# Ledger of designs, part 16: designed miniproteins, single chains, continued (2)

Each design is a single chain, and the fold is of that chain. pLDDT is the mean over its residues in the fold that is shown.

## One batch from the design tools (miniprotein)

Design m4528
Fold by ESMFold2-Fast:
Structure m4528 (fold): chain A 80 residues (1-80)
Amino acid sequence: SELEAAKRVLELLLEIAREKGLIDDEEVEEIRKEFERAYEEDPEGVLEELKRFLEGTKKAKESPDPELQELAERLEEAWK
């Protein structure tokens, strides 16, 4: 389902941000709660925003930075 795909993308983004030291475990839980709340209030709007974000990452596939290329591919796989 679209919700399961959205959750996979969110979990991948949280994992990467955690690995890069951009967020801590407390912030991960905060973001998860905010996502679930936002999805319950406006599921279509949340999915639309996620799709826009994923479309923006398509340019990362053409980046000379292999880390950005790998990130874009991982996000695309999580969404399918």
Scores: mean pLDDT 76

Design m4529
Fold by ESMFold2-Fast:
Structure m4529 (fold): chain A 87 residues (1-87)
Amino acid sequence: MEKPDEVEVNVALIEIILAITVHLGGDAETVKRDAERVLKIAEELKDNKEALQHIADGVRYAAERASDPDVRKVLEETAKKIEELLK
């Protein structure tokens, strides 16, 4: 089967997390949509525990840095769901 290199996949996931972080000052709807996309990708990469751990940590970090409480709540919920995939 043809599949992307693991490094390339991990880079793409980190870029998505950064995109969510950039939206921390925006509206909660935009951040929620981006977070849902990250969750979908995390579920596709469920067997790659290293990638999931990195994503979870990144989303957690973004949540901690969020100034908007609604945005922070979305990111915290997203991080918890990704962490559930690790357990």
Scores: mean pLDDT 68

Design m4530
Fold by ESMFold2-Fast:
Structure m4530 (fold): chain A 81 residues (1-81)
Amino acid sequence: SVERLRESLETLEKLAQEYAARGALEVLRWIAEELRRKIADLEEMAKTADEETRRGIEEVIERLRELLEWIEREIAKMEAA
């Protein structure tokens, strides 16, 4: 369900922030790869969803992409340090 996707997203956002604060570079790289996979899976799910569910999935995809961009910036900062 879309509600479970939103809950999963909130958990991922919290975990990403926690691991970034700890400087856990390899964990952040793993989270980034998992986010790319999850986005691809959600794009496939959206293809067969009704209009309301598809809009909810698309909203979650946008937030996951924003999280991925943030993680990639945090990784870049850690690699430069």
Scores: mean pLDDT 85

Design m4531
Fold by ESMFold2-Fast:
Structure m4531 (fold): chain A 92 residues (1-92)
Amino acid sequence: PVLLFYSDSVPRETAREIARAAAEHLRSHGITEGLAVVSVGLASGAERAAGMLSVPEDIPPLKMLAEYSPVLSVRVRSGKTEDVLAAIDAAL
């Protein structure tokens, strides 16, 4: 799957690590196709979209959002990996 990840709660390097963990978690639960969106914190609309990371890394987030409807969309209050993975599980 293509995962778009946003966080305002952790540094960009940490956000990339969480995004990779989330993408692997989705694959391990049978989500191998489509677009997934996970966001942490309070940013909305254009600000969130501009700050998104993608997994795989070579995919432009704005283009994915324009072309595809997400199969999974999750908002998380905490930037901790465990909280992100738990929120994904609850949405599956």
Scores: mean pLDDT 76

Design m4532
Fold by ESMFold2-Fast:
Structure m4532 (fold): chain A 79 residues (1-79)
Amino acid sequence: LEEKLREALAQPDVYESAAALLELAGVDTKTDSHEEVAAKLLELIKRAPSEELARAMAELLVQAKLLSREQAEEAVRAH
């Protein structure tokens, strides 16, 4: 998981990184609601192997408009 998360975050385009994180979170973009997408991403942040990776994912997902700043901060605090 750590290696895949670091690879996702290393993408030069924020949206490519966000797409990789959606895949790692098990999001189905055809069937999942916005709330289901957010819930899966928040669980991925909580499952991050380090606080560094949790914060990096949170920041990127807020930048990609997939999570609010408040949701991302709560998930990092729960880590």
Scores: mean pLDDT 76

Design m4533
Fold by ESMFold2-Fast:
Structure m4533 (fold): chain A 91 residues (1-91)
Amino acid sequence: ATLAEQTAFLRSLSEAQREEIRRQAEELIKKQNYDPKLEEYYRKMLDALLAGRVAEAQRLLLEGILYRIQSPEARARAAAREAELAAQEAA
């Protein structure tokens, strides 16, 4: 699908449909226990996407990916979370 087709589709969603998608996506984001800055990027991406601002959402997604790659702190937090999950499964 083209960017224009994706934008038109997202703008065709009802307010109730957008709120339900937001609610479910926010729950998934919270469960991942991301670095606060990375979580902020994902929340802004979701907001832009649901508003039909697909190009902005793609930019925010890329910025979040770059932040994760470039930030030693974000990488360390991700590694710590993986260790926590492994420890919980082992217990």
Scores: mean pLDDT 73

Design m4534
Fold by ESMFold2-Fast:
Structure m4534 (fold): chain A 59 residues (1-59)
Amino acid sequence: SELEEKQKRVRELEAQARKHRDNPIEAFKLRAEAYKEVDPLLASIYENAIKGYEELKKK
């Protein structure tokens, strides 16, 4: 099913995100993309975290 294909992609993107452990923003972007089609609420949380994290650090 399409959902199974999306879940496999999520695993691949999560593995890629782990390689960016020292760059949490990039890791969050990869996770947001991974979950966007499977769990849009979780994807939105990651997207908001990215924006909030950057804006708060900028001040």
Scores: mean pLDDT 78

Design m4535
Fold by ESMFold2-Fast:
Structure m4535 (fold): chain A 99 residues (1-99)
Amino acid sequence: MTPEEVLAAGRAAAEGALDYLRAQGVSPETIEEFRKRLEEALAHGDDPEYVDRIIAEAKELGLDGVVETAEEARKSPDPAYRRGLVLLAEAVIEVKRAE
């Protein structure tokens, strides 16, 4: 995948997560809070301190695949690739938290 394709995949995963939560009957207020967290991930996904927080949250939730995705983001020099992977990670974390 190109960095742009990974960023597009991250955006699609974020919208898919929000649509999934709406379909499960999650309140509009909770959906809006999840949207804000996904927007935060998109804005700060290339910040190493932000990525470290995502890794810590994924570890706490037992999401090993999400930990690997966020660690891959830390290794990439490309901002679009990093933001796409972090957005993918955050989408999975927010769905898990809604359980």
Scores: mean pLDDT 79

Design m4536
Fold by ESMFold2-Fast:
Formats: structure tokens, C-alpha cells, sequence
Structure m4536 (fold): chain A 117 residues (1-117)
């Protein structure tokens, strides 16, 4: 269920943005950003503050300059991941989403085309 929601978020975002092929450095930066976002999500959930985490993720995505339509398409985990990668590594949202698709394809053993279906 969680994996399905993650995939649906990536597919919706990919339809809105012209994705370029990510570099290895961009993939590593996004992998680290995703790890940090996951750790933060886990901590807020353990404290019983998941609803507050959802609001905070949306706020940080807005502060990072993401368009409202993209924020609405992304899950809170992906909102934080994109915001962190934009802030810490100076990546564009398109570069972050392209790297996320490639990382998910690698982790699941699926092709990029299968992820975007």
C-alpha cells in the first residue's frame, strides 16, 4: 500500500515536469535527502505527531519554491525529500524527481518505463 502511494506520487509528478536524466552525484544527493526525510517522518510518527509532520512537510516544500500543484501531487515524504535536495544541494524539482524515479527503479529491479506506468 505504501509502495503503491509512493509510485502514484512519482507518476503524477513526472506528468507535470520535463524530466532530464540525473547524474550519479544527483542520485547520491537525493538518496541522502530521502534517508533524512524518512528518519524525520519516523521520529514524528513515533511522537504521535503525524498530522503536524504532514503540515510541516507542505510548509517546507512551499518555502523551497515548489509549485502548489506539484506539492499536492507529492506525498509528505516526497515533499520533504524534494525540499531538502533543493535547499541542501541546489537541485531543481525536476532533477530530484528524475533521481527518485531512477533510485526506485534500481531498488525494485523495475525499469524507469515500468515505474512511470
Amino acid sequence: MEEFDFLESLRKAAEMLPLKEPTDEQREAVRRALGRAGDELSRWAQEGKYDEFVEEAKRRAKEAGLPDELIEALSPLLQLTVADAVREHGLTPEQVLAALIDLFAEETGRSREEILK
Scores: mean pLDDT 76

Design m4537
Fold by ESMFold2-Fast:
Structure m4537 (fold): chain A 102 residues (1-102)
Amino acid sequence: MVTQPAEVTVAEGEDVTIPATLSEANEKIDWLKQAPGQGPQLLIRNTSERVEGVSARIQGIGSGTEYKLVLSGVQPEDSGTYIAVAEIDGVPYNGPGTRLTV
């Protein structure tokens, strides 16, 4: 099971952390971002590897059961739903997602 807060609100220019907690230890997670009217897009893979074009303000960290997506100097375009994905026994399992409002 992947647990995330349902919603986080942050002021523009502030830093925010979106946690993901796993019920079982994993080696890595991926992070997806879904904007309104769009399908989910890969943002970070293998816990900390940014996909090409992703802002350096966005960082993934963590290990075992505790993972975090850290957004520094949050911008309005960072608004959206952030979904942690854990691979459990070779099968990807999506978290419930966290809606970020800026």
Scores: mean pLDDT 82

Design m4538
Fold by ESMFold2-Fast:
Structure m4538 (fold): chain A 62 residues (1-62)
Amino acid sequence: MDALREAYARGVDAVNEAMKKGMDPEKATKYMREMRAAAYARDLARLEEIVRRLEEEIKELE
């Protein structure tokens, strides 16, 4: 399950970056909850989708 661990770690790093760039804490918490749920379900595709969506929002924060 290394791919799941790596995707989750990337997601956590992305949440931290988003928070540094001024993302709403409630929104960041929602992303963390969604990623945790996907990881618990062992749904790599869902986890990667959530991380990608978060990375796109970080781009918007610039």
Scores: mean pLDDT 82

Design m4539
Fold by ESMFold2-Fast:
Structure m4539 (fold): chain A 93 residues (1-93)
Amino acid sequence: SAELRARLRAILEETAARARELIARGDDEGARAVLHEGFTRMLELLDEADAPEEVRLAVAEAKAEFERLLADPGVSMEEALEATVARLEEIIA
């Protein structure tokens, strides 16, 4: 629904802005925690709204991919965040 998409987008935008502020301050662990909180809020909203399973699975996969990116020593927190934000924007669109 348009309302559900708007609510998901608001959570993503708030989460991304907060995570970027933390990265700018050198707080990569704080940025990771904020993004995990954002994923939790989005998944809870999707479950509450009885959203299609494909959307819930796609968000869960994006969370797993974020953790895989962070496990790669060649990937910065900023790179992992921006790749994750782009993927979530695609899912919400």
Scores: mean pLDDT 88

Design m4540
Fold by ESMFold2-Fast:
Structure m4540 (fold): chain A 91 residues (1-91)
Amino acid sequence: SALAEQIAAELAALAASQDEVEARRAALPASAAKRKARLSTPEAAAEAEKELKKWIEENGLSELEKELLEAVRNGDAERYLEVREKLLAEL
């Protein structure tokens, strides 16, 4: 289907820019940890987590796409197929 072809093209584009996406993803925990280290209240920590989730969404990767990329990086063929099927089913 046209949708499956579009997803395949988008996944190929993600693979082509994998180094950039990987660097952004690797930076997320470090950035969040630095903010949490400076926050002494539960409210401030919760707000930092909301900002982190928003940042993840704003970078144009869904959770399923992030899981797919991670499975590819780890060479986990079984996980890759599971996540890919979920992506195709939801789109």
Scores: mean pLDDT 57

Design m4541
Fold by ESMFold2-Fast:
Structure m4541 (fold): chain A 88 residues (1-88)
Amino acid sequence: MIGEFSEEDLKIILKNRTEVLMKDSKLKKEDAEFIAEKEIELAKLGGEGKLEEAKELAKELLEKLPGKVKVEVWEGENGYISYRIEIV
C-alpha cells in the first residue's frame, strides 16, 4: 500500500493486520505485530522510493522471523519501491 496516513490511521491498520495474521497464520501476537508494523514501514518507504532503507527493513524481518516469512523488495515504476511479504 502506497499513501499518506495519519498516525491514528496507521495504528488502526496495524491492529487490524495483526488480528488477521494471528487468525489466518496462527502467529503469536508479538510476531504478528512485528510483521504488521514492518509492512506499514515498507509501504511508506516504497512510496518514498527509499530502496536501501526498504532492504534494511526486509533484512530485519528475515533475521527476527527466520523460516516464518518470505520477503521480496524490488524497484518498481517511477522511483517507487515494491515489496511482497508472505507468511510460511
Scores: mean pLDDT 76

Design m4542
Fold by ESMFold2-Fast:
Structure m4542 (fold): chain A 72 residues (1-72)
Amino acid sequence: RAEELLERARELDARYEADPDDPAVLREALELGREMAELAMERDRDKASEEQLEEYRRRLEEEVRAGEELIR
């Protein structure tokens, strides 16, 4: 799964280099970042409390929303 996310990141970098003004690429990058953050949360589940994971998720959702607003 992590390897798949890294491969998608490389593909997005190549697409961005080919067409840097493509909002679809930026939107897909935002979605990829969110999936990577979710994977990181799952990895650290045993090291973080339920409260810390909920706070992290809340912040992630806020950052994703702000990012979407910027690329609209």
Scores: mean pLDDT 70

Design m4543
Fold by ESMFold2-Fast:
Structure m4543 (fold): chain A 67 residues (1-67)
Amino acid sequence: SGVRATVVAADGRAYTGTVTALSADGRLVVLVPEDDPSAGFLAVLAEPRTAAQLDGATVRAAASLEA
C-alpha cells in the first residue's frame, strides 16, 4: 500500500488520497484523503485491484464506511 489513488464512494463522491491498506483479495481498501487526513475510510471496491492497479488509478466503491 502507500499508493495514491482516487476512490469514487457509493454516494458518487470522489476522494483522492493514500491507500494505507489493501486486503489480500483486492476488494477492501483503506483510503486517507489528501484534503482531510482525519477522514480515512474503508471502501469495498466494485472490482478487485492489486496495489499496482491502484497506483494513480480511479476506482469505484460498492460500499464505504466512515467517509
Scores: mean pLDDT 78

Design m4544
Fold by ESMFold2-Fast:
Structure m4544 (fold): chain A 69 residues (1-69)
Amino acid sequence: SLLEGTKLAAALPTFDAKSEEEVEKKAKEAAKRVYENHSGSEKEKEETAKKVYEVALEKGKELLKKKKE
């Protein structure tokens, strides 16, 4: 699973986004960080980054929704 250990914890930010666009941008940034810091094949890096992006995007949207009145 991509939720393994310190790597995902370090790459998945607790971010305070104000818009859906900002959420997407920060999720992509988190995925890029994982891609750059993960060792392995190009394929493994891409798959890891994709999962981090999906998780970060969902978490960010959840946080954004809680801020909406």
Scores: mean pLDDT 67

Design m4545
Fold by ESMFold2-Fast:
Structure m4545 (fold): chain A 78 residues (1-78)
Amino acid sequence: SKEEIEAVLQALKLDPLDAEAIRLLKRILLLGTEDQRNYARKLAKEKGIIPVLEKAALELSGDLADDARLILEILTSA
């Protein structure tokens, strides 16, 4: 839902290394509706989530770092 997307992005803004928020955002962007994906992309840009995910991708390791990198690619895809 819109409220879930807002909550996940707020959690990441406050804690860039929040594993649960990273996994939930990945699920939204891969499995959500077109409207949910578009809303998440727009709101992530507006709330400055891109640099948060860049930090996560750099500081985390393994599957979580891969998830953060995938989310970055989805949010910044041309």
Scores: mean pLDDT 84

Design m4546
Fold by ESMFold2-Fast:
Structure m4546 (fold): chain A 108 residues (1-108)
Amino acid sequence: MLEEAKEAIRKMTPEERRAVLTVLRAILELMLAERNDDLALGQRLGDAIVAASESLGEHGKRVLATMVELIERRDLEALRELLEEIVRLDPSLKELAEEILELFERLL
């Protein structure tokens, strides 16, 4: 799973890596909104996630699915490892990756 996700990350374009992290951040924000019973924010985030995820290529969809599975399993270390691979290839995504880790820690 992790090695296959890392290989997919290396095959993604810079734009696709940013899109995957943007969708993942929105998914985590949706999960937090649901925990806070913010139904209006949850609906808006859900609509945005559906629209953005339809724009992902096959590699992006595979990486996103793996990252969502790690969040469902509460596997913070494995998620961090995949985010570190993305930041290694594209350092401009460092702040977005750090936001994702912070949001995930708030859900734990």
Scores: mean pLDDT 81

Design m4547
Fold by ESMFold2-Fast:
Structure m4547 (fold): chain A 99 residues (1-99)
Amino acid sequence: STEEELEKHKEEARKEIAEELERARREAERSGDERALLEVELAELVARFLELVEEGAPIEELERIAREIEALLRRLGADESDLEKVRKMLELGKEKIKK
């Protein structure tokens, strides 16, 4: 089944992304670069948000992760345009789950 092959490839891709994020986190922690650590935390939260959307997680959990992403973006000096992109990501995620 092409559907089983696609699911397996998605799972392998998720594992590779998780391993890369863990590696990036360890490097940021070793560097003592607070900005690098925040950027890794942002990437981890975005990856988590996308995983929750795929799993059909509760809307309240998506909203919580989106708020954490917005807070980290503000700490990184993001403007309202960047925050609006996160809000749009949340709306699209909610629409996908509500189907």
Scores: mean pLDDT 80

Design m4548
Fold by ESMFold2-Fast:
Structure m4548 (fold): chain A 64 residues (1-64)
Amino acid sequence: MPSIEQQVAEIARRLKRVLSPKEARRRLGELMDRLQEQIDAGDDAGARQLLEDMKKEVEELEKK
């Protein structure tokens, strides 16, 4: 199973391909804040759900 760190890195790389650097940074910042809240709460399921939701968002942005 890929780590949260690896999944965030993959999402970051993909966002940078489809969005401007400023917009990619904004979306990543929001994701990181939400992930930190889930990790601090010990909610691994919530953290995984956030990563899945962001992957779906990235896939939608990559579709033309």
Scores: mean pLDDT 78

Design m4549
Fold by ESMFold2-Fast:
Structure m4549 (fold): chain A 94 residues (1-94)
Amino acid sequence: MLEPKDWGLEGRKPEDVAELIKIFAEEVLLDESVSPEARAEAAKNLTDFVIQNPEFRESVVPVLKPYLEKLSKDEDKIVAEAAKEALERIKELE
């Protein structure tokens, strides 16, 4: 399940959601064995989740933003561009 909406987050505390996002970011976004396309999709899906679920923004944005900043410096263009787009979208929420 690459989309956070499918993780059964209904009724979870924002802090628990932030921890799940951190684990997913470390296991998918930063895993070089995961395809660039899948990593780019994951970055977009996490960003869409934050935009669509304002109740989690305060807990999730501080956790997600550093991973997207690291990913924006990735040697793969698909990953780097997806992360830069995600950061721009998150910046508009601030």
Scores: mean pLDDT 77

Design m4550
Fold by ESMFold2-Fast:
Structure m4550 (fold): chain A 81 residues (1-81)
Amino acid sequence: DEREKLEKELLELGAEEELLRRLRSLLDEDEFTRVLKAVLDHIKHSIELGIIEPEDANRVLRSVNNGLEHVQEERRRRELE
């Protein structure tokens, strides 16, 4: 399946399995696949441009996870109006 293929490719780039599990818990299945593809494409493109090293893949994933967690907290606060 495309999702498993994207996860495998990120793991081959040195992504931590825990970060991928966290991302999956924050998103619906369709959004998870879409975000994984966008993150992978961004990491590959940035490596090709010499902007980041492969080790920075985990930094990108941590940033995405932190951003999504923040958005979920802000949505919760807005519901408490």
Scores: mean pLDDT 75

Design m4551
Fold by ESMFold2-Fast:
Structure m4551 (fold): chain A 67 residues (1-67)
Amino acid sequence: SSKAEMEKMYEELKKSGGDAEKVKELFAKAGVPVEPLTDEQITQLTKLMLEYVDKGIKGTDEEIVIE
């Protein structure tokens, strides 16, 4: 479930093109309080999220396949 949710969020973030309102909705859906966050903080969290999810998906997939 967690991995599927992260993958879905990654796809939604890529599709949004970094639109702040869309990113805000995605984070709210994940239970992240985004209302008090600045656009800069949202952008930084988006970068970290995309990097973390991409590494998580690739690492998990490669670890399962290569193991």
Scores: mean pLDDT 62

Design m4552
Fold by ESMFold2-Fast:
Structure m4552 (fold): chain A 92 residues (1-92)
Amino acid sequence: KELLEEIRKLIEEALKKMAEDAEKLQDDSEAMKYLQEAHKYIVQAYNLLEENAEEAAKYLEKALEYAKKAGASEETIKLLEEAAEKAKELAK
């Protein structure tokens, strides 16, 4: 199956898990701020995957940094790590 479709699926799954994280973290304003930054970078990466996979991979790495700072679930972190790695492969 095409690598681009795999990355899209990983990002969509990560966004679903982040929505669950947001419900759990909603009373922590600093965590929610970091989670919102992660979400912005994920959306930018998703939109750039086809046009500029190298830049998309960099945005996914930024999203991963912010998700970790937010205290996102290990499931969210793993999905973002896999998406970033595959985006780097797509960029080659």
Scores: mean pLDDT 86

Design m4553
Fold by ESMFold2-Fast:
Structure m4553 (fold): chain A 94 residues (1-94)
Amino acid sequence: SEKDKLEAEVKRLEAQAKSLETFVETVLRPHMSPEELAEVERLLAEIRELIKRAREAIKQGDLETARKLIEEAKRKLRELQELLGRVVVRVYGE
């Protein structure tokens, strides 16, 4: 069902956010500025809030709102990936 597909997307986004957080904690943290770490924390908080709201929308049967929130969470996840990509290039590529 559409609901099952959206639930699967939410779980995938949760897993991806957790994976990136772990990568920061285990690899990148010592190489990051306080400003970069604050931006990572802010983006992770925004992603998690969007995921929480998407889950509530799915629970209420508001699949249109859930889809919009999932797409916004995907955009924030991409922003986080781009930020971390720049750190990786700076630390290991330069």
Scores: mean pLDDT 90

Design m4554
Fold by ESMFold2-Fast:
Structure m4554 (fold): chain A 93 residues (1-93)
Amino acid sequence: KENDILALKRAIESAEKAIEALRQGNVDEAISYLNDALAAASQVSDEKYRKEIIDNLQKAIDAARNGDVETAIRYAEKALQIAKEKLKELEKE
C-alpha cells in the first residue's frame, strides 16, 4: 500500500510536468518526463491500474514523438486521471 502510494505520487508528478512541457512546446523535455512517469507506474502493484496507466503513457510518448502535441496531452491527462483515482482509493482507510 505505502509503496504503491509513493509510486503513484511519482507517476502523477512526472505526468504533470510532462503535460506542462507539452503545453510550452518542449517536446523532448515532455518525453523525458513521460518516461519517468512510465518507470514510476511500472512499480504499481495493481495489474489493471498499472497496465492502464502505462498504456496511456506509451500512447502519449508515441503521439509526442509524431509531433501530435494535442493527442499527447490527452493521453497524458488520461494516465494522470487514472493514477489520481487509484491514489485516492489507497488513501481512504
Scores: mean pLDDT 87

Design m4555
Fold by ESMFold2-Fast:
Structure m4555 (fold): chain A 59 residues (1-59)
Amino acid sequence: MMTGEEAREAILSATSAAGAAAVAGELSKHGMVSPEGARAAIAATTAEEAKAAALAGVL
C-alpha cells in the first residue's frame, strides 16, 4: 500500500489540475489515499503559486 506522503507526491507531480484530479481519484478509489488527503493534495496542486513556491524551496 502506498503511504499518504508517496500518494501526495504522485498527485503533486501532475502538470495540470485535471491530471492531479485524475491521479487523486484513482488513488482514493483503490484506498491508497483518504478522500480528505486527496482533496488537500488537489487543492495544493491547483494553486500554481503553491507549486512554484515548493519548487523554489527545493532550489
Scores: mean pLDDT 57

Design m4556
Fold by ESMFold2-Fast:
Structure m4556 (fold): chain A 90 residues (1-90)
Amino acid sequence: MISEILEKLEEEYREEFLEMEKKIEEARKAGDEETVKELEKEIREKIFKFLEENTDDPEEKKLIEKAKKAYELAEAGKSVEEIEEIAKKE
């Protein structure tokens, strides 16, 4: 179950993610949108990597891959509606 993997991720990276979130907040207050995006991307990539390495279920792996692609499309400037349409086709 993916929830069990997420609990392990939170235990392993809790302090690191809290520190990164603090840096994101400080960057937002400074108006540094580039640093905010870079830090958010780093957190997301760490989460997806952990999920991929700790998930053996092919169906769950497919969901992780779809979520990862959705975030990449959002970063590329695709709308939520366009991302949902792409997800529905698969």
Scores: mean pLDDT 72

Design m4557
Fold by ESMFold2-Fast:
Structure m4557 (fold): chain A 100 residues (1-100)
Amino acid sequence: DLLELLKSRDPLARLQAIKKLSEVIKKDQIPEIVEIILSDPDSYRRLNLIAELAHFLVKNGKKDLALELIDEALKSKDLTDWEAFMLEQIKLDIERGIDS
């Protein structure tokens, strides 16, 4: 289960889950995936997972889905100011076509 692998403490297992999700994810699944990732109490880990998923979505030609992923995450009331700032920067980089 790819969603269970997102909760793994193994960085390689999480990275493999993110790569696979970027290939199969649909727009209607974004809220559920964001909720799962942001349920992690570790702000650094959850921010990195959103950033990596956005990166692989862009790499797979799914720029619009990457932007919707970031926008959904930014709606969360549980984000720190630092997390919100970093997600806004990632969004700008994607919009400008800058490689991550």
Scores: mean pLDDT 82

Design m4558
Fold by ESMFold2-Fast:
Structure m4558 (fold): chain A 116 residues (1-116)
Amino acid sequence: DDKLIEEVAKKLGISPEAIRDVLEGKGTGSLKEQVAAAYVAHKLGLPISALPSPVARAAYETIKTGTGLLFRLALGEISLREANQVELLLAKLDPEYLSKVTGTEVKPATDEEIEK
């Protein structure tokens, strides 16, 4: 769904083509592009195996279960900085859904909280 990709890209200030490239296996992309691709993949019902990186897979698992960040951080597959940015980016994309899967109220992340 091109509309979903364009809406996600606009919300994070990234290129729609960059999201498509990550989903098509043409590159890993930036942290924002990886998280955007993970969110789109989950919404479109694509498998986690479509995602090229530990960061993208951590984002996908966090959307699905609310716990992927802690597991990947514990395994050393992502850094604390990456885990924090994934949480903030997901909170900007879909705070209501993230609140539902974590069981805690997640407020929308601001642009000031997200690393440039």
Scores: mean pLDDT 76

Design m4559
Fold by ESMFold2-Fast:
Structure m4559 (fold): chain A 78 residues (1-78)
Amino acid sequence: MRVELVDAEGNVKELEVDPAASADELEAAIRALGIEPGPFFGIARGLQKIGAPYSAEELAELAAKGNELEAEVAARSR
């Protein structure tokens, strides 16, 4: 699965998501692109610690959604 993320500078970067990837590996991959995973990803990771079963693909979708909303808010503020 491929997701698009926007970095702090407004550049679009693509992440290829391995369905077998761990949540820690996915977070490291997102951060390696210079992107913070965002609050939706953080909430889902917190819920995983108390037993919620999020897949790597679901975590990637949450990161992309949070990132897109933050980019939209930033664009509307300028």
Scores: mean pLDDT 75

Design m4560
Fold by ESMFold2-Fast:
Structure m4560 (fold): chain A 70 residues (1-70)
Amino acid sequence: SDLETLRQKLAEVAKRVSEFFKIASEEQKKKAIELVTELMRAVSDQSPAEALKKIDELLKKLEEMEEEEK
């Protein structure tokens, strides 16, 4: 179900953000917090499908930041 998929993806986001924060700069952490805030708004205000899109955007941005700052 979409709800089960969303729950699983949110768990993945929490793990990924936690791992990212171990290596991230303060500026990168601030950007990640902004992305998480936007995702939480989507989870509250939008359909599960829209929240899943925001999860994909967040994960992509985290990957881009990791590639720039090794």
Scores: mean pLDDT 78

Design m4561
Fold by ESMFold2-Fast:
Structure m4561 (fold): chain A 88 residues (1-88)
Amino acid sequence: MIEELQKAIEELKANPDDPEVRERGLELVFKAIDEMVKLIEENPGDEETEKKLREMVKLINQLLKAMGVSPKELRERILARRKAEAAA
């Protein structure tokens, strides 16, 4: 996940106006959030997990800032993803 987030940031630097690159970045943010939630639930109080979570949050914030994603847009996409998961 961390390497994928770093690669997405580099792709955005190379292609800042590419809508496909931006969509891939957003999808990766949702995958990272899902992985973070799972890590917290499976590894409560683990120091290694806490360090990994902090790095993932940093990369997610960098990616969102690079894409210019608004809080409203992010919230709407999170809700849509959670609704899809609940329906599955």
Scores: mean pLDDT 75

